# Designed miniproteins, single chains, continued (3), part 46

Each design is a single chain, and the fold is of that chain. pLDDT is the mean over its residues in the fold that is shown.

## One batch from the design tools (miniprotein)

Design m9588
Fold by ESMFold2-Fast:
Structure m9588 (fold): chain A 94 residues (1-94)
Amino acid sequence: MVTITAEGAPHDAELAANMIANGLIERFGDKARIASWSFEPGKATVTLEVSGVTKEEVIEAAREALKDIAPYLRSPVRVRVEVDGELVLEETVV
């Protein structure tokens, strides 16, 4: 299970969470699906069920998605990625 949390301005946090989740789905195809979404003002969380991929592949896909979203953000967004409850990536994108 992969959990992506984005914190910042409401629009940018939601955009970041959506784009990273979609990046993982695009890269892994049928191996990844959205399990849940949670939206709070300034905090968006998306959880994905991912099968048949390594932790390293998830980290790399998330890092590439972060590079792709940076030009679309108007304000800093803190992104956290957890794989099976373990924090594997934490970055502030601006």
Scores: mean pLDDT 83

Design m9589
Fold by ESMFold2-Fast:
Structure m9589 (fold): chain A 89 residues (1-89)
Amino acid sequence: MEKLEEEIVKAYEELEKLAKAGAADEEILAKFREFLSTILGLSDEEIQTILEAAEKGEPESSLPAKVQEALKLMKEALKKAIEKKAAEK
């Protein structure tokens, strides 16, 4: 679990760096897809389901259990990274 959390945090930091550097939305999206596929082990279909649900504002409870668990893990890791970054002054 801890190693997976570290990989998620690392991927988030890379995405944040790209966004801060003014990278195109396509580059950020490509990196995000790579993150979901490589680190979380999600299929192209599962990734597409996440993106479509987010765009439509659909509740996470409508997603398959595996996708819900992956999103929960991602959100917890991202929240932890943001809080840690805010605390490091």
Scores: mean pLDDT 67

Design m9590
Fold by ESMFold2-Fast:
Structure m9590 (fold): chain A 70 residues (1-70)
Amino acid sequence: SAMLEQIREIMREAGLSDEVIEQVLAIVEKAIETGDAEKGINEIFALLSSQGRPLAAAQVANLVKAYLSA
């Protein structure tokens, strides 16, 4: 989807590894599938903050929240 490609690009621009990018995309897809934005956002923040990229975490979380709030 266009949103998943935007998320992938944000993470590549932040200098994250392909392995971390695929982990975040899996969390995003699960959040969409379950409708549990809060759980997905919390997992994204935990993972990306551990990688030292809290700004990327905020950008990805905002896209997920906007998508699930539509």
Scores: mean pLDDT 82

Design m9591
Fold by ESMFold2-Fast:
Structure m9591 (fold): chain A 75 residues (1-75)
Amino acid sequence: MVETDLVLSTDPVTFAELRVTTEVEGGGPRELEEVDGPPLAAPGEPRTRRIVLDPSQEREGWLRFREAVRELAEE
């Protein structure tokens, strides 16, 4: 399964930093590709995206955020 965690941080230079973390359990198609592979009982490598939001571009910042979430969900 794919799970996304979202964290928003503020930078002292008037920027908001959005951190997106996605974790994949077992490497997705584990049952299909594990026919001769090692046991994948642990989650795979976590995926992290960092988006910086400019207060003057708040609307565009949220658009970037949605795009990042979509890309992580599609991987």
Scores: mean pLDDT 44

Design m9592
Fold by ESMFold2-Fast:
Structure m9592 (fold): chain A 83 residues (1-83)
Amino acid sequence: MKTAVVHLDRPSPEEIAALIRRLADQGVDVLAINSHAPSVGHAVGDALAAHPDLIVGISVGTRDTGGSMAGYYAAMNRILALQ
């Protein structure tokens, strides 16, 4: 099992999708993302649709979470449903 941990400051959805694709292609099974960017949850949820075998954990910063909490929760619920 390969695990990766990344720290991201305000990544674009394209950057998230490219990162997830690259790590999945490298055989990473578990990805932990630490970010205060509210868009990360939505971008991860979209990318997981293409890589359903990849497990992603997201750390949420309190200051930046207000507008994107639904995205973070959706990504987390998807991960839990796959397990």
Scores: mean pLDDT 61

Design m9593
Fold by ESMFold2-Fast:
Structure m9593 (fold): chain A 86 residues (1-86)
Amino acid sequence: MEERVLELLDRYEKIADLIYEQAKNSTDLRTKELNLQALESLRDQLLSLRKRLEEQGVSQHVLDRVDALIEKVDEYIEDIKKLIES
């Protein structure tokens, strides 16, 4: 179970990285806004996943991995917001 969860988290991280790179590298404001919405949606999904995993009694290592990914997505969201405001 935990190995599959870690693989899922790796996939979410790769998706977050791709969304962030598309937002950062785009000169189009609309593309930045759409990718920001995608990151915010992903963040909500990760928070829901974290709650489910905690209820399932997964190891602290898995919860720490989810928390680290949420922190990374939050940093991406704030970065893109600053780029939109500039």
Scores: mean pLDDT 87

Design m9594
Fold by ESMFold2-Fast:
Structure m9594 (fold): chain A 76 residues (1-76)
Amino acid sequence: MDQLPTTVPPAVLIIEGGLVDGTHFDGPVYTLNGERIWEDRGDMVTLGRMIASAHERGLTSSEQVKEHFLELLRKL
């Protein structure tokens, strides 16, 4: 489980490359490098929302977003 794809959860959080406010992930969340980065709260997913922000900013590749994801993890 430490050998997962090196991609950020925008592909899972952002259904079609865009952020949707109507979609909350309180259960199945994407992992980064085999690390579980989600909150065990029932109604709020801040981590996933912040990474989606990077994609919404106008990034072209998921690799760019994954760098932003790491920054969020450190701040959390």
Scores: mean pLDDT 45

Design m9595
Fold by ESMFold2-Fast:
Structure m9595 (fold): chain A 90 residues (1-90)
Amino acid sequence: MSPMLLMGETYERILKSTDGDEVLKSLKELNDKMIEIVRTLSPEEKKKLLEIYKDFNKYVEEVIKKLHPDIYDEAKEILNKSNKEIEKIS
């Protein structure tokens, strides 16, 4: 499964969803899948994917702030936790 496709699918859901809980669930599900993918990669591939994922999470935080301000604080916590978890396995 492509990490780029998973990030793209999650981003599209954030843009199209009217339900904040669905957005939060999508972020958690993406993180779980990304952790599984990272565990299968070489050290070089891990480093590259981690940089892309951190940039994606930063961009997504700003998008959620604009489109889903009601869940922004919860989304920020999920994204920060995701970044910390992924860094621990790199």
Scores: mean pLDDT 84

Design m9596
Fold by ESMFold2-Fast:
Structure m9596 (fold): chain A 65 residues (1-65)
Amino acid sequence: SALEDAEGALKGAKLALESKSRALALTSYHGAQIALEKAKQEGDEEAIKKAEEAIRLAREGMELA
């Protein structure tokens, strides 16, 4: 589901930050963008919010790595 995809992306972004891995952060960023698009198409507001948070954290991870 869109929510599961968004939660997965969020976990990935957090892991990338902890491990300081740019490659993981980049992968999480792409996954979060896909999850956001799916969430918008399904109209799942919770999934949209989590996907946006995942994008934010993934961007931060890419800048710090």
Scores: mean pLDDT 82

Design m9597
Fold by ESMFold2-Fast:
Order: C-alpha cells, then sequence, then structure tokens
Structure m9597 (fold): chain A 82 residues (1-82)
C-alpha cells in the first residue's frame, strides 16, 4: 500500500518540488527548441522528474536551481554522445 512515504509532504516541500519539476520541464523544452532529439530529451526529463520526487519523499527536496543544473549536465552528456 502507499505507506512507503515516511510522512506527508509539507507545503514548503510541495512548492519546492513543483518548482524543481517546472525547471526540469523548462530546460527540456529549451533543449527541444535547440534541435535535440525528442526521445533523448524526453528520457532525461522523465528520469530527473522521478529523481526529484524520490529525493523529496526522502526529506531531501531539490531546489529549482539544483534541478536545472542537473538537467543541463545530463543534456551535456547526451550532446557529447550525439
Amino acid sequence: MGEAIKRPLSEEEKETLKAAVAAIEEVGEAALAEGMPESVVGSIVAGEKLRVVGETLEGKPMSAEEARARMEERLAEARARL
């Protein structure tokens, strides 16, 4: 059952999570606008969204700035392999 969560998220944690997810989506959209493949960008966006949700549930919320920096790093790695 959904009891894997140690406690309910606070309003601050929810807002931090929303900001981090929005930053991930914005960076992904910018990468698509630059001509990166949708399959690559979509995979990175999905993975980073899952990561920030998991870390927030563990009581380690990620800031929008940190989430954006991680997205840029993942996209740079993907660009290097294209």
Scores: mean pLDDT 78

Design m9598
Fold by ESMFold2-Fast:
Structure m9598 (fold): chain A 55 residues (1-55)
Amino acid sequence: SRKLQLALNGYQTGIDIFKTRLAKSTDPEEQKRIQEVIAKLNKMKAEVEAQIERA
């Protein structure tokens, strides 16, 4: 599905942006919050990947 592929690309772009921000962060509280966002995006990406594989 083109829609699922676009969602996958969107989540990957978000992950890449937050990984870049994490690498530049020196605040432990900000690092923790960014890691939580990355974990959530990875979970959503995995769910979309599972839907593509089942199609």
Scores: mean pLDDT 85

Design m9599
Fold by ESMFold2-Fast:
Structure m9599 (fold): chain A 59 residues (1-59)
Amino acid sequence: MKEAEELLKETEEDLSKAKTNDEKLQIIGDYQLRALGRLTHDSVLVVGKLSVKAREILD
């Protein structure tokens, strides 16, 4: 689904504008919820990639 790549791109752009790790984690969480709501194969992949990114920010 092309929408998965678009969501990931938008997430990266929003993350680049965030000033704190808390803001970055909030952005990741919001995009994960949006992806899950679509219930597509690509949504699962997006959530997985964003979970890895959140762990990199926290750890």
Scores: mean pLDDT 73

Design m9600
Fold by ESMFold2-Fast:
Structure m9600 (fold): chain A 62 residues (1-62)
Amino acid sequence: VTLSGAYVDGQLYLVTTNGNTSQGRAPATAEEQQLAQQSIAEAEKRAKAGLELLQKLSALLK
């Protein structure tokens, strides 16, 4: 099973593929949208912390 997702007008859509059968885009449930937003927020939080550390290290090296 292969999953891919896209945001359109603030709505999350999922595309599912099972073997040779492709299922069209379906709107994500409210729970799935909430989990996706939470995961994105956590990833951004960690990315910002990492970028700040890298920027400080780069400034010291240059």
Scores: mean pLDDT 59

Design m9601
Fold by ESMFold2-Fast:
Structure m9601 (fold): chain A 95 residues (1-95)
Amino acid sequence: SEKQKLVDEFIKKVNEIIKEAKPSWLEQVRLLAAVEELEYTVLNPKATEDEIRAAFRDLLEEVKRYLSPDAAKRVYEVIQELAEKLGLEPVEVEL
């Protein structure tokens, strides 16, 4: 589906940012778990726009916890791009 393709492209971009940041093994496991939770939520046909926005914020909070501010900003930009392509309002968050 078109939505699956958008999510797959999003995951690829976020995984590239995570790899470049070179997190520890445990940090990488936690970051990848947050990405999988977001994928599940976005692809769930019963998920509300508010639930999808909450999943984006949760992923960004994990990224901010473990990665540099520059990496967090890059993930934020990729999140906003996906939100726009999904027809969602911009994700409001403080970096």
Scores: mean pLDDT 84

Design m9602
Fold by ESMFold2-Fast:
Structure m9602 (fold): chain A 85 residues (1-85)
Amino acid sequence: LSEEEELDVYKALAEIQAALIIKHDKNPEYAERMKELIDEAISLAKNVEEAKKVIEATQKAMRLVDEGKYDEALKLLEEFVKELK
């Protein structure tokens, strides 16, 4: 795969992870906001390394959601998006 094709693959994986958050979320308002933040992070990722970090941040947010820590999950994603800008 070219570097551009690899980036597209990792962005697609991040989109799949975002969909899993939405599917397993018990609070639809938090789910929508988290998806917005992940979608923004995916759009901001400029290379494979940044796209991998989006996947990692999404997985960390999923673990917090599973623990019922919605505010911590949102804060994690908001800070991550700021770091990509």
Scores: mean pLDDT 75

Design m9603
Fold by ESMFold2-Fast:
Structure m9603 (fold): chain A 86 residues (1-86)
Amino acid sequence: SSEELKKLLEILKKSKELGKEIADKLMEALVETAKKYIEELEKLGKKELAERLRKKLEEALKRKDETALGEVLSEALREYSKAKKE
């Protein structure tokens, strides 16, 4: 659910004091969640948007850019929520 993604993002933001292994596990969960919502967007006919988000996700992962990853996750969630109401 979108609520689970928001909880994971909050945990990640507050994870400054957590060990690297915990932070890495949370990052993996966020990436898998982003992939899930991108796939759902594609199934809802938003193929161009899904492809754009996949490219942004891959670029963020290559750069190890947590801020860019968070932006992709937030965009995927917002667009999925909009598409579900259409």
Scores: mean pLDDT 79

Design m9604
Fold by ESMFold2-Fast:
Order: sequence, then structure tokens, then C-alpha cells
Structure m9604 (fold): chain A 82 residues (1-82)
Amino acid sequence: IGDDIIRRGDQMFSDSPDMQQRTRDLADAIDRGDTQRAQQYTRDLSITAYRNGQGQRARQFINYTIDLLRQAGRDDIAQAIS
């Protein structure tokens, strides 16, 4: 799961090393099962993207991540970041 999230983040935010790092931090928290950290990183990622005019990309990335988590049976983390 984390590897899929990292690949998607790198592709969607190829123009932003900071956003790529934020998507990797979220992926790590998800792989660790750290629901509280995943929620915090998702919030911080969304705020940063909004300030940089990348809000739509962040929304698409988060929706992709939620769908991936639900397919993997990780509904608790999916709910926390939605």
C-alpha cells in the first residue's frame, strides 16, 4: 500500500519536492498503521497544497489513497483521512 501511495504522490507532485515528501510521510504513517499520524499528515498536506494553489491535486491524491485503503480493508484509516 505505502509503495503505491509513494508512486502516485511522486507522479502527481513531480514539480514539488515538498509535496512529494509529504505524500511519502503519509504513506509511512499508513504502512505503520498510525491512524492519528496519517490524519495529521493528510490535514497538513491539504493545507500546504491549498496555500500553493495545488488544492485540486491534493484532493485527487487523497481520494486515490482513500479508495486504495478501502480496497485493502483498511476502512478505519480511510475514514480518518476522509
Scores: mean pLDDT 86

Design m9605
Fold by ESMFold2-Fast:
Structure m9605 (fold): chain A 75 residues (1-75)
Amino acid sequence: SGIEEAIEALKAGDIDKAILLVQEEISRKMREPDRQRAQKMIDLLTQAQIHLLRYKRTGNQADRDRAIALLESIL
């Protein structure tokens, strides 16, 4: 899945690939006709994306670890 691939990319140090894959998953969920059912997943993916973008900007390992934990909670 895109989420598993994003976790693998992030663990390998490919932050840009991880960000892209998470953005693609958010976009996919946002286009689902039943948004209420998708909303919890969108919220978790959006939180993960915020942490990934902060990690890319600052190099703060806590943001990397939080992003991985959020993505793993979705699997």
Scores: mean pLDDT 86

Design m9606
Fold by ESMFold2-Fast:
Structure m9606 (fold): chain A 96 residues (1-96)
Amino acid sequence: KERLLSNEFFRLAVYFYWLSTQIPERKEELLEASKFYAGLAAKAEGVPEEEVLKLIEEYLPDVEKIAPHLVEQEKVFGLEKTVENLLEEVEVMKAK
């Protein structure tokens, strides 16, 4: 559990899931990004993907504690630009 909470892929999965609640018009692509990173976190930590997905739901209210660096980026650059940058990173990660 502690290893998963410090995993960057898990932090991104939680943040993308939270973004899907903030931007309903982009919900589908944001949830796909969340699920993609949840899968990477599951593989990295050797846990079932279903366990990661359950933890994402549990930590959604604490997104600022789990991913403070991403929340800070949003405050500096704005929500739209942060989303565009992060979705571009997902495309790059999928291509590798």
Scores: mean pLDDT 77

Design m9607
Fold by ESMFold2-Fast:
Structure m9607 (fold): chain A 89 residues (1-89)
Amino acid sequence: MAEAEELLAEFRELGLEAARLAAEALRAEKRGEDPTPLLERAEELERRALEVGARLVALAATDPAVREALLAALAEVLAEARRLVEEAE
């Protein structure tokens, strides 16, 4: 479980940071600034989050506790990402 807890924390951090950068890219676009550098940084963090997520999915296949924790983490990241994007609009 300790390894899964570390991966879950990393997944949350990467997903939330990517969402924050995406929201800032929307704000930059509204200011007439190029959002590309922020979007490229968000894409890199998203790639890392997907790699960590794939490892968590593999663990969740054999451990119901990891599956429950992963679903909770996904819901948390998606809810916060939505809030950040809505605030940027």
Scores: mean pLDDT 82

Design m9608
Fold by ESMFold2-Fast:
Order: sequence, then C-alpha cells, then structure tokens
Structure m9608 (fold): chain A 55 residues (1-55)
Amino acid sequence: SEVERHREIIARSEEAAKEEIAKLPPREQQLAQGILDGVRAVAEAVISLLERKLS
C-alpha cells in the first residue's frame, strides 16, 4: 500500500539520520536523538490516521 511504502521511506531516512547523529559530540547526540524520537512519533501518528482512512 501507499502507507507501507511511506513506512519504508521513513525507516530508511531514520537509519541515515542515526548514522549522522553518531558523528556528533555526545551532548549533541542526546539532543538530536530526542528530536528524532519526536519526529518519529509525529510520523507514526500521521501514518496511523492514514491507515484508518485507507483500511
């Protein structure tokens, strides 16, 4: 489905972001990880809404 394709894209983008975060100083890594967790929560909420509408 469209939603499944977007889940895969998000997962790949998250992997790429984690690689870049690993290059940051420890303090900045913690902040960046918190931001990434927040972005993931928003993405999951949007996907959940679309899944309910399309299924």
Scores: mean pLDDT 80

Design m9609
Fold by ESMFold2-Fast:
Structure m9609 (fold): chain A 95 residues (1-95)
Amino acid sequence: SEVERKVEELFERLLAATTDPEVREQFRAFYERHRDQIIEYYGLAIEAGLDEEVAFHVAIHAAARGLSLEQVRAYIEAIKNGDEEARKFAEELRK
């Protein structure tokens, strides 16, 4: 699907921006383990109107925290309501 393709592109971009080989391998291992969840959560965030980079960071964070679908929807709503603070929070995951 288009969502799956976009998630793959965003993940490749994340790897390309990651210079530490240990961190890069951690990202790969995480993505392989949580791919389906990341795709699902990214789709929810995009449907809710978040831009692609924010949606990707939300999906990664939600998968890392093991959030339920209800919790992911609440997280997306919080980001939509507090765009500036929410974007800053999501950006912490790029490290």
Scores: mean pLDDT 79

Design m9610
Fold by ESMFold2-Fast:
Structure m9610 (fold): chain A 87 residues (1-87)
Amino acid sequence: PRTEADKAYLEAEIKLAMAQMILSIAKLSGEVSEEALKKMEELVEEMERLVEAAREAAAAGDAAKARALLKETEKKFEELKKLFKES
């Protein structure tokens, strides 16, 4: 059984994996502009840092911090989806 902090971290990790998949599809499609691809890469890099921080918060048992980091990860994920959809 996972703690609430662990659940938040795992959900953030899943969002990052989805974001990485979307970026890979965008790169392979050739339909996304170079500027949009660069912004998507920057968002994935930001999400990687947030997920690592969420992992540390979960390891410390800090559910509130892990949930806050998940929320920031979800915000970056929504920004990435918008860039992909608008391209």
Scores: mean pLDDT 86

Design m9611
Fold by ESMFold2-Fast:
Structure m9611 (fold): chain A 74 residues (1-74)
Amino acid sequence: SEELIAKLEKKIKTLEDYIKKMNEQVERLRAELAAATDPEEKARLQRRIDFYEKGIKVANELIEKYKELIEKLK
């Protein structure tokens, strides 16, 4: 189905854009973490980094599943 392939490609693009934004947030948070001196602030920043890194992993796994579905539809 050409329509279904187009929908899956759009989902992949949305996820790739989301991963890019999450990576930008991780880089910013890592810089803030390196400059931080307060233990509570460091813990908060690390939790935010961990959240985004987990999100990136899940998004990449979903992209691979969508790519596999597209190949089966060709």
Scores: mean pLDDT 90

Design m9612
Fold by ESMFold2-Fast:
Structure m9612 (fold): chain A 82 residues (1-82)
Amino acid sequence: GEEKIIEGIERARKAIKEELSEESAKSAEEGLEKLKEAVKEGNKQGVGDALEGAAVSLEDNGYTKAAEALREAAKLAHKEGG
């Protein structure tokens, strides 16, 4: 349900804090908070798409752990939204 997607987003937040600078992590965390709100509004498919896009961007910049955590959250959102 919703709780699993939220937990996935929180795991991605932790990975982002571990790999990114404080300034970059803060910006990414603000984006994740908006996605958590979108999950509650029922836009699970859109949240999954946004998380996958963020994962691709971070992987291209070498943040593989953050990208993997975002992809796991995206899979949960897509599973619930499909």
Scores: mean pLDDT 81

Design m9613
Fold by ESMFold2-Fast:
Structure m9613 (fold): chain A 82 residues (1-82)
Amino acid sequence: SEEEELERLKNEAIGHAVKAIGLLRQGKVDEAIKHLKEAQRLAEKISPEAVKLLNEAIDLVKQGKLDEAIETIRKAIEVIRE
C-alpha cells in the first residue's frame, strides 16, 4: 500500500540520517555527507521541510559546524517521523 511504502521510505531516510550523525562524531565527514544526500533524496517523497533541513545540515557540515549540523539532522529526523 502507499502507506506501507511511505513508512518504508521514512525508515530508510531516518536510517541514513542516524548513520550520518554517528559518522560526524567519528570525523568521517565525506561518508556522512553521502548518507545525508541519500536521506535528502528519500525525503523528497516525504516532506519538503525535511529536505530543507537536510540541505542546511549538509551546508553546516561543509562549513565545519558539526554540532549545529547534528542538531539540524535531529530536527530533520523528527519532521520525517511526523
Scores: mean pLDDT 90

Design m9614
Fold by ESMFold2-Fast:
Structure m9614 (fold): chain A 97 residues (1-97)
Amino acid sequence: DLAEAAARYQAIADAIERILAGETASITDLAGNTRTLSKEDLLAALRAAGFDEAQQEQFFEELALVAETYRRIAELLRAGDLEAAEALARETEEQIA
């Protein structure tokens, strides 16, 4: 069901946007794994890994792009463009792997 698939991508995009806005949100990935994350949790992890302020900003810019891409995948699925949605999803997974 394309509507169900679109809803899953939309939910992930919405959760990322809420985290970036300073909220705590639960993300359920396409494999069914759930993680609860806040922006403060991500900042603490990045700082512990030795990321400077510029690297932290870059990470959040990249995370915002992932949210935008997942929203676009949801739109393509609602339009019935399964081939374009699958191609974009594969490209995104390769970039964040």
Scores: mean pLDDT 80

Design m9615
Fold by ESMFold2-Fast:
Structure m9615 (fold): chain A 74 residues (1-74)
Amino acid sequence: MKTAVIELSPSGSPISLFRGNMQVREAAEQGYTHLVIVSPNEGVARQVERYARKLGLEVTVVVSRDPAEIEEAL
């Protein structure tokens, strides 16, 4: 399994969503099969998660920046 970690901006702006979706698409094109999405902004994280799942990726969402929670998701 190839796992990529995507850290999203805490901003709920359209730019944050666009950047998140671009990182998801690039990871999928590079052959990653699992994404760990890290963001303190749950709304942004959930929207990026939906896009990743539509591309067939397994997704783990971490709604915090605690390194221990990120490591558990890997």
Scores: mean pLDDT 74

Design m9616
Fold by ESMFold2-Fast:
Structure m9616 (fold): chain A 94 residues (1-94)
Amino acid sequence: MTEEFFKKLAEAYEKGLTEDDFIEILRELGFSDEAIEAARYLFRARRRVAEGRELDEAELQRLLEAVRILTEDMLRLGVAVDLAQEELAVLAEL
């Protein structure tokens, strides 16, 4: 599940998908509302920089916080699934 998640995220950014399309993908993958809002901030910040707008110190701090929130939720969902599969594989070898 983790590798499919990263592929969908990369595709969303590269294809120029709308914020709503990107958020729908995250909801389908089971992300929390906080992680979804964090992802929305990241998407908006990227667009502002691409438009030549500079982020102020408060916006940069909020962006860093958003990255941490999203990363934590990714680790909780992805790592937990991968660890469960590894535990099952170890038990199957016994």
Scores: mean pLDDT 64

Design m9617
Fold by ESMFold2-Fast:
Structure m9617 (fold): chain A 56 residues (1-56)
Amino acid sequence: SAEVEELRRLLGDGDGRPTPGTRRAVLLFRRRAGLPEDGVVEPGTVEAIRLIVAGA
């Protein structure tokens, strides 16, 4: 889906540290999941996004 492609692009940098791309990916994921947008990057959320992208 276009959503997965967007997440793949944002996370494609392979950086271990939070970047603007990582923060945007978390925000996009939270919006799609109906979760509050608080700007916090949680390791579990990032890992879930990576699993979704890897499975696509």
Scores: mean pLDDT 66

Design m9618
Fold by ESMFold2-Fast:
Structure m9618 (fold): chain A 96 residues (1-96)
Amino acid sequence: APRPLTAEEVFELLDKDGDGVISLDELIAGLEELKGRPLSEEEREAVRRLFEKFDKDGDGVLDVVEFMELLSPTADLTPEERSIVEFLRTGEWIPV
């Protein structure tokens, strides 16, 4: 299994165009790439809800600070939202 990634390494992996922000589409596409499968409808809704919670200025993108806060949430998360956050934090590509 790969080592745990830092928040900065995960951000760089998801920031496909190198513009210093992550769009919702980039976050979904990155998660699908890391999981090696399409996200379920429930997972897509969880990602959208997480994005909306941490997009503090409502600009439709996450900067590195907002993304780091997403990986270390202080808010209550649903089980699906928590699963996405833990997947990104731990770098667990394969369900055990």
Scores: mean pLDDT 71

Design m9619
Fold by ESMFold2-Fast:
Structure m9619 (fold): chain A 85 residues (1-85)
Amino acid sequence: MVTVTITVTLKDGTVLVGTGTGDTAAAAYEAAVLDLLRRASAYLGRPLSDEEAAAFLEENAENITVTVTEDGVTTVYDSATRTAT
């Protein structure tokens, strides 16, 4: 069993967290992405399509951290939304 947690820090300092579980890291990641898109819709207080929610996160994300827990081992992947100069 794999658990994936995606933590997105928005440019306004708001933190959105999507979580997913699955038999594989890929399945858990997909579930976490879907949960994150739903949380973005809730944050804006209006129904969004998955495409609209994804676009909102792409435009407003300052930092994204992906945490993968597999068989009791936790690995953290941190990625900045900005490209280095």
Scores: mean pLDDT 76

Design m9620
Fold by ESMFold2-Fast:
Structure m9620 (fold): chain A 60 residues (1-60)
Amino acid sequence: SSINQQRNGQINQANQLASQGNYGQAITTLMSVRNTARQNNDTQGYQQALQQIRDVTKQM
């Protein structure tokens, strides 16, 4: 779906930002994904965003 494509794109962008050391922007991007998933009652997207935030935070 378009929502899943947008979510995956934003998560990929956040991971790329984290790999460049831009952790703040990576986390902000993932928080936006989390908030969008919550508003759309997208449980899978919400959980995925939370896991990615934890993974990025461990790299800091």
Scores: mean pLDDT 85

Design m9621
Fold by ESMFold2-Fast:
Structure m9621 (fold): chain A 82 residues (1-82)
Amino acid sequence: KYEEAIKLVNEALSLLTDEQRERAMKLALRKASQLPADTPPVELMRAFAEAVVEASKDLPPETQEKVRELLEKAIKLYEESL
């Protein structure tokens, strides 16, 4: 379950350029720093997913949708494994 979620995240990230991945990481850290220290891990994963989607705005709409779908599936698998 976790292994499958990781594969989906890696697949989504593989659709991004190196610059977009770096931008996603910076945005994710910014979003995480704005959350309370006791924020559940699943909410941190959602913040990361939102950052990746924001970083992918330069990609074609079809690719952006694919990135979103992959990340949403990964989050659901993670929640189901808790």
Scores: mean pLDDT 78

Design m9622
Fold by ESMFold2-Fast:
Structure m9622 (fold): chain A 89 residues (1-89)
Amino acid sequence: SIDEANKAINEFSDTAVNKLKELSGSTEKLVAGYLSIIGIKEDFKLLSDSKKESLVPTIEKYKKKLDEAKSIDEVLDVLDELDDEIRKK
C-alpha cells in the first residue's frame, strides 16, 4: 500500500539521520548527508503511487545497508545508490 511505501521511506530517512548522528566526521560530509536525505525524500514524493510501492523492497535493502555502515563515506554511498534507484523508477 502507499502507506507502507511512505512508512518505508520515512523509516529509511530516520535510520540515515540517526546513523549520521552516531558517526563522527567532517561538517562538510555531514551536511552532504543531510542534503542527500532531503533530496531522496523529495524525489520519492514525485513518483506515482505504483512506483513508490514497487520500491519498498529496494528501500528496505538499502536501510539494512545503512545499519551496516561504519563510516560517513559508506552512508553517503548508500544514499547515492538509493537516489539512483528512485530516479530510475
Scores: mean pLDDT 84

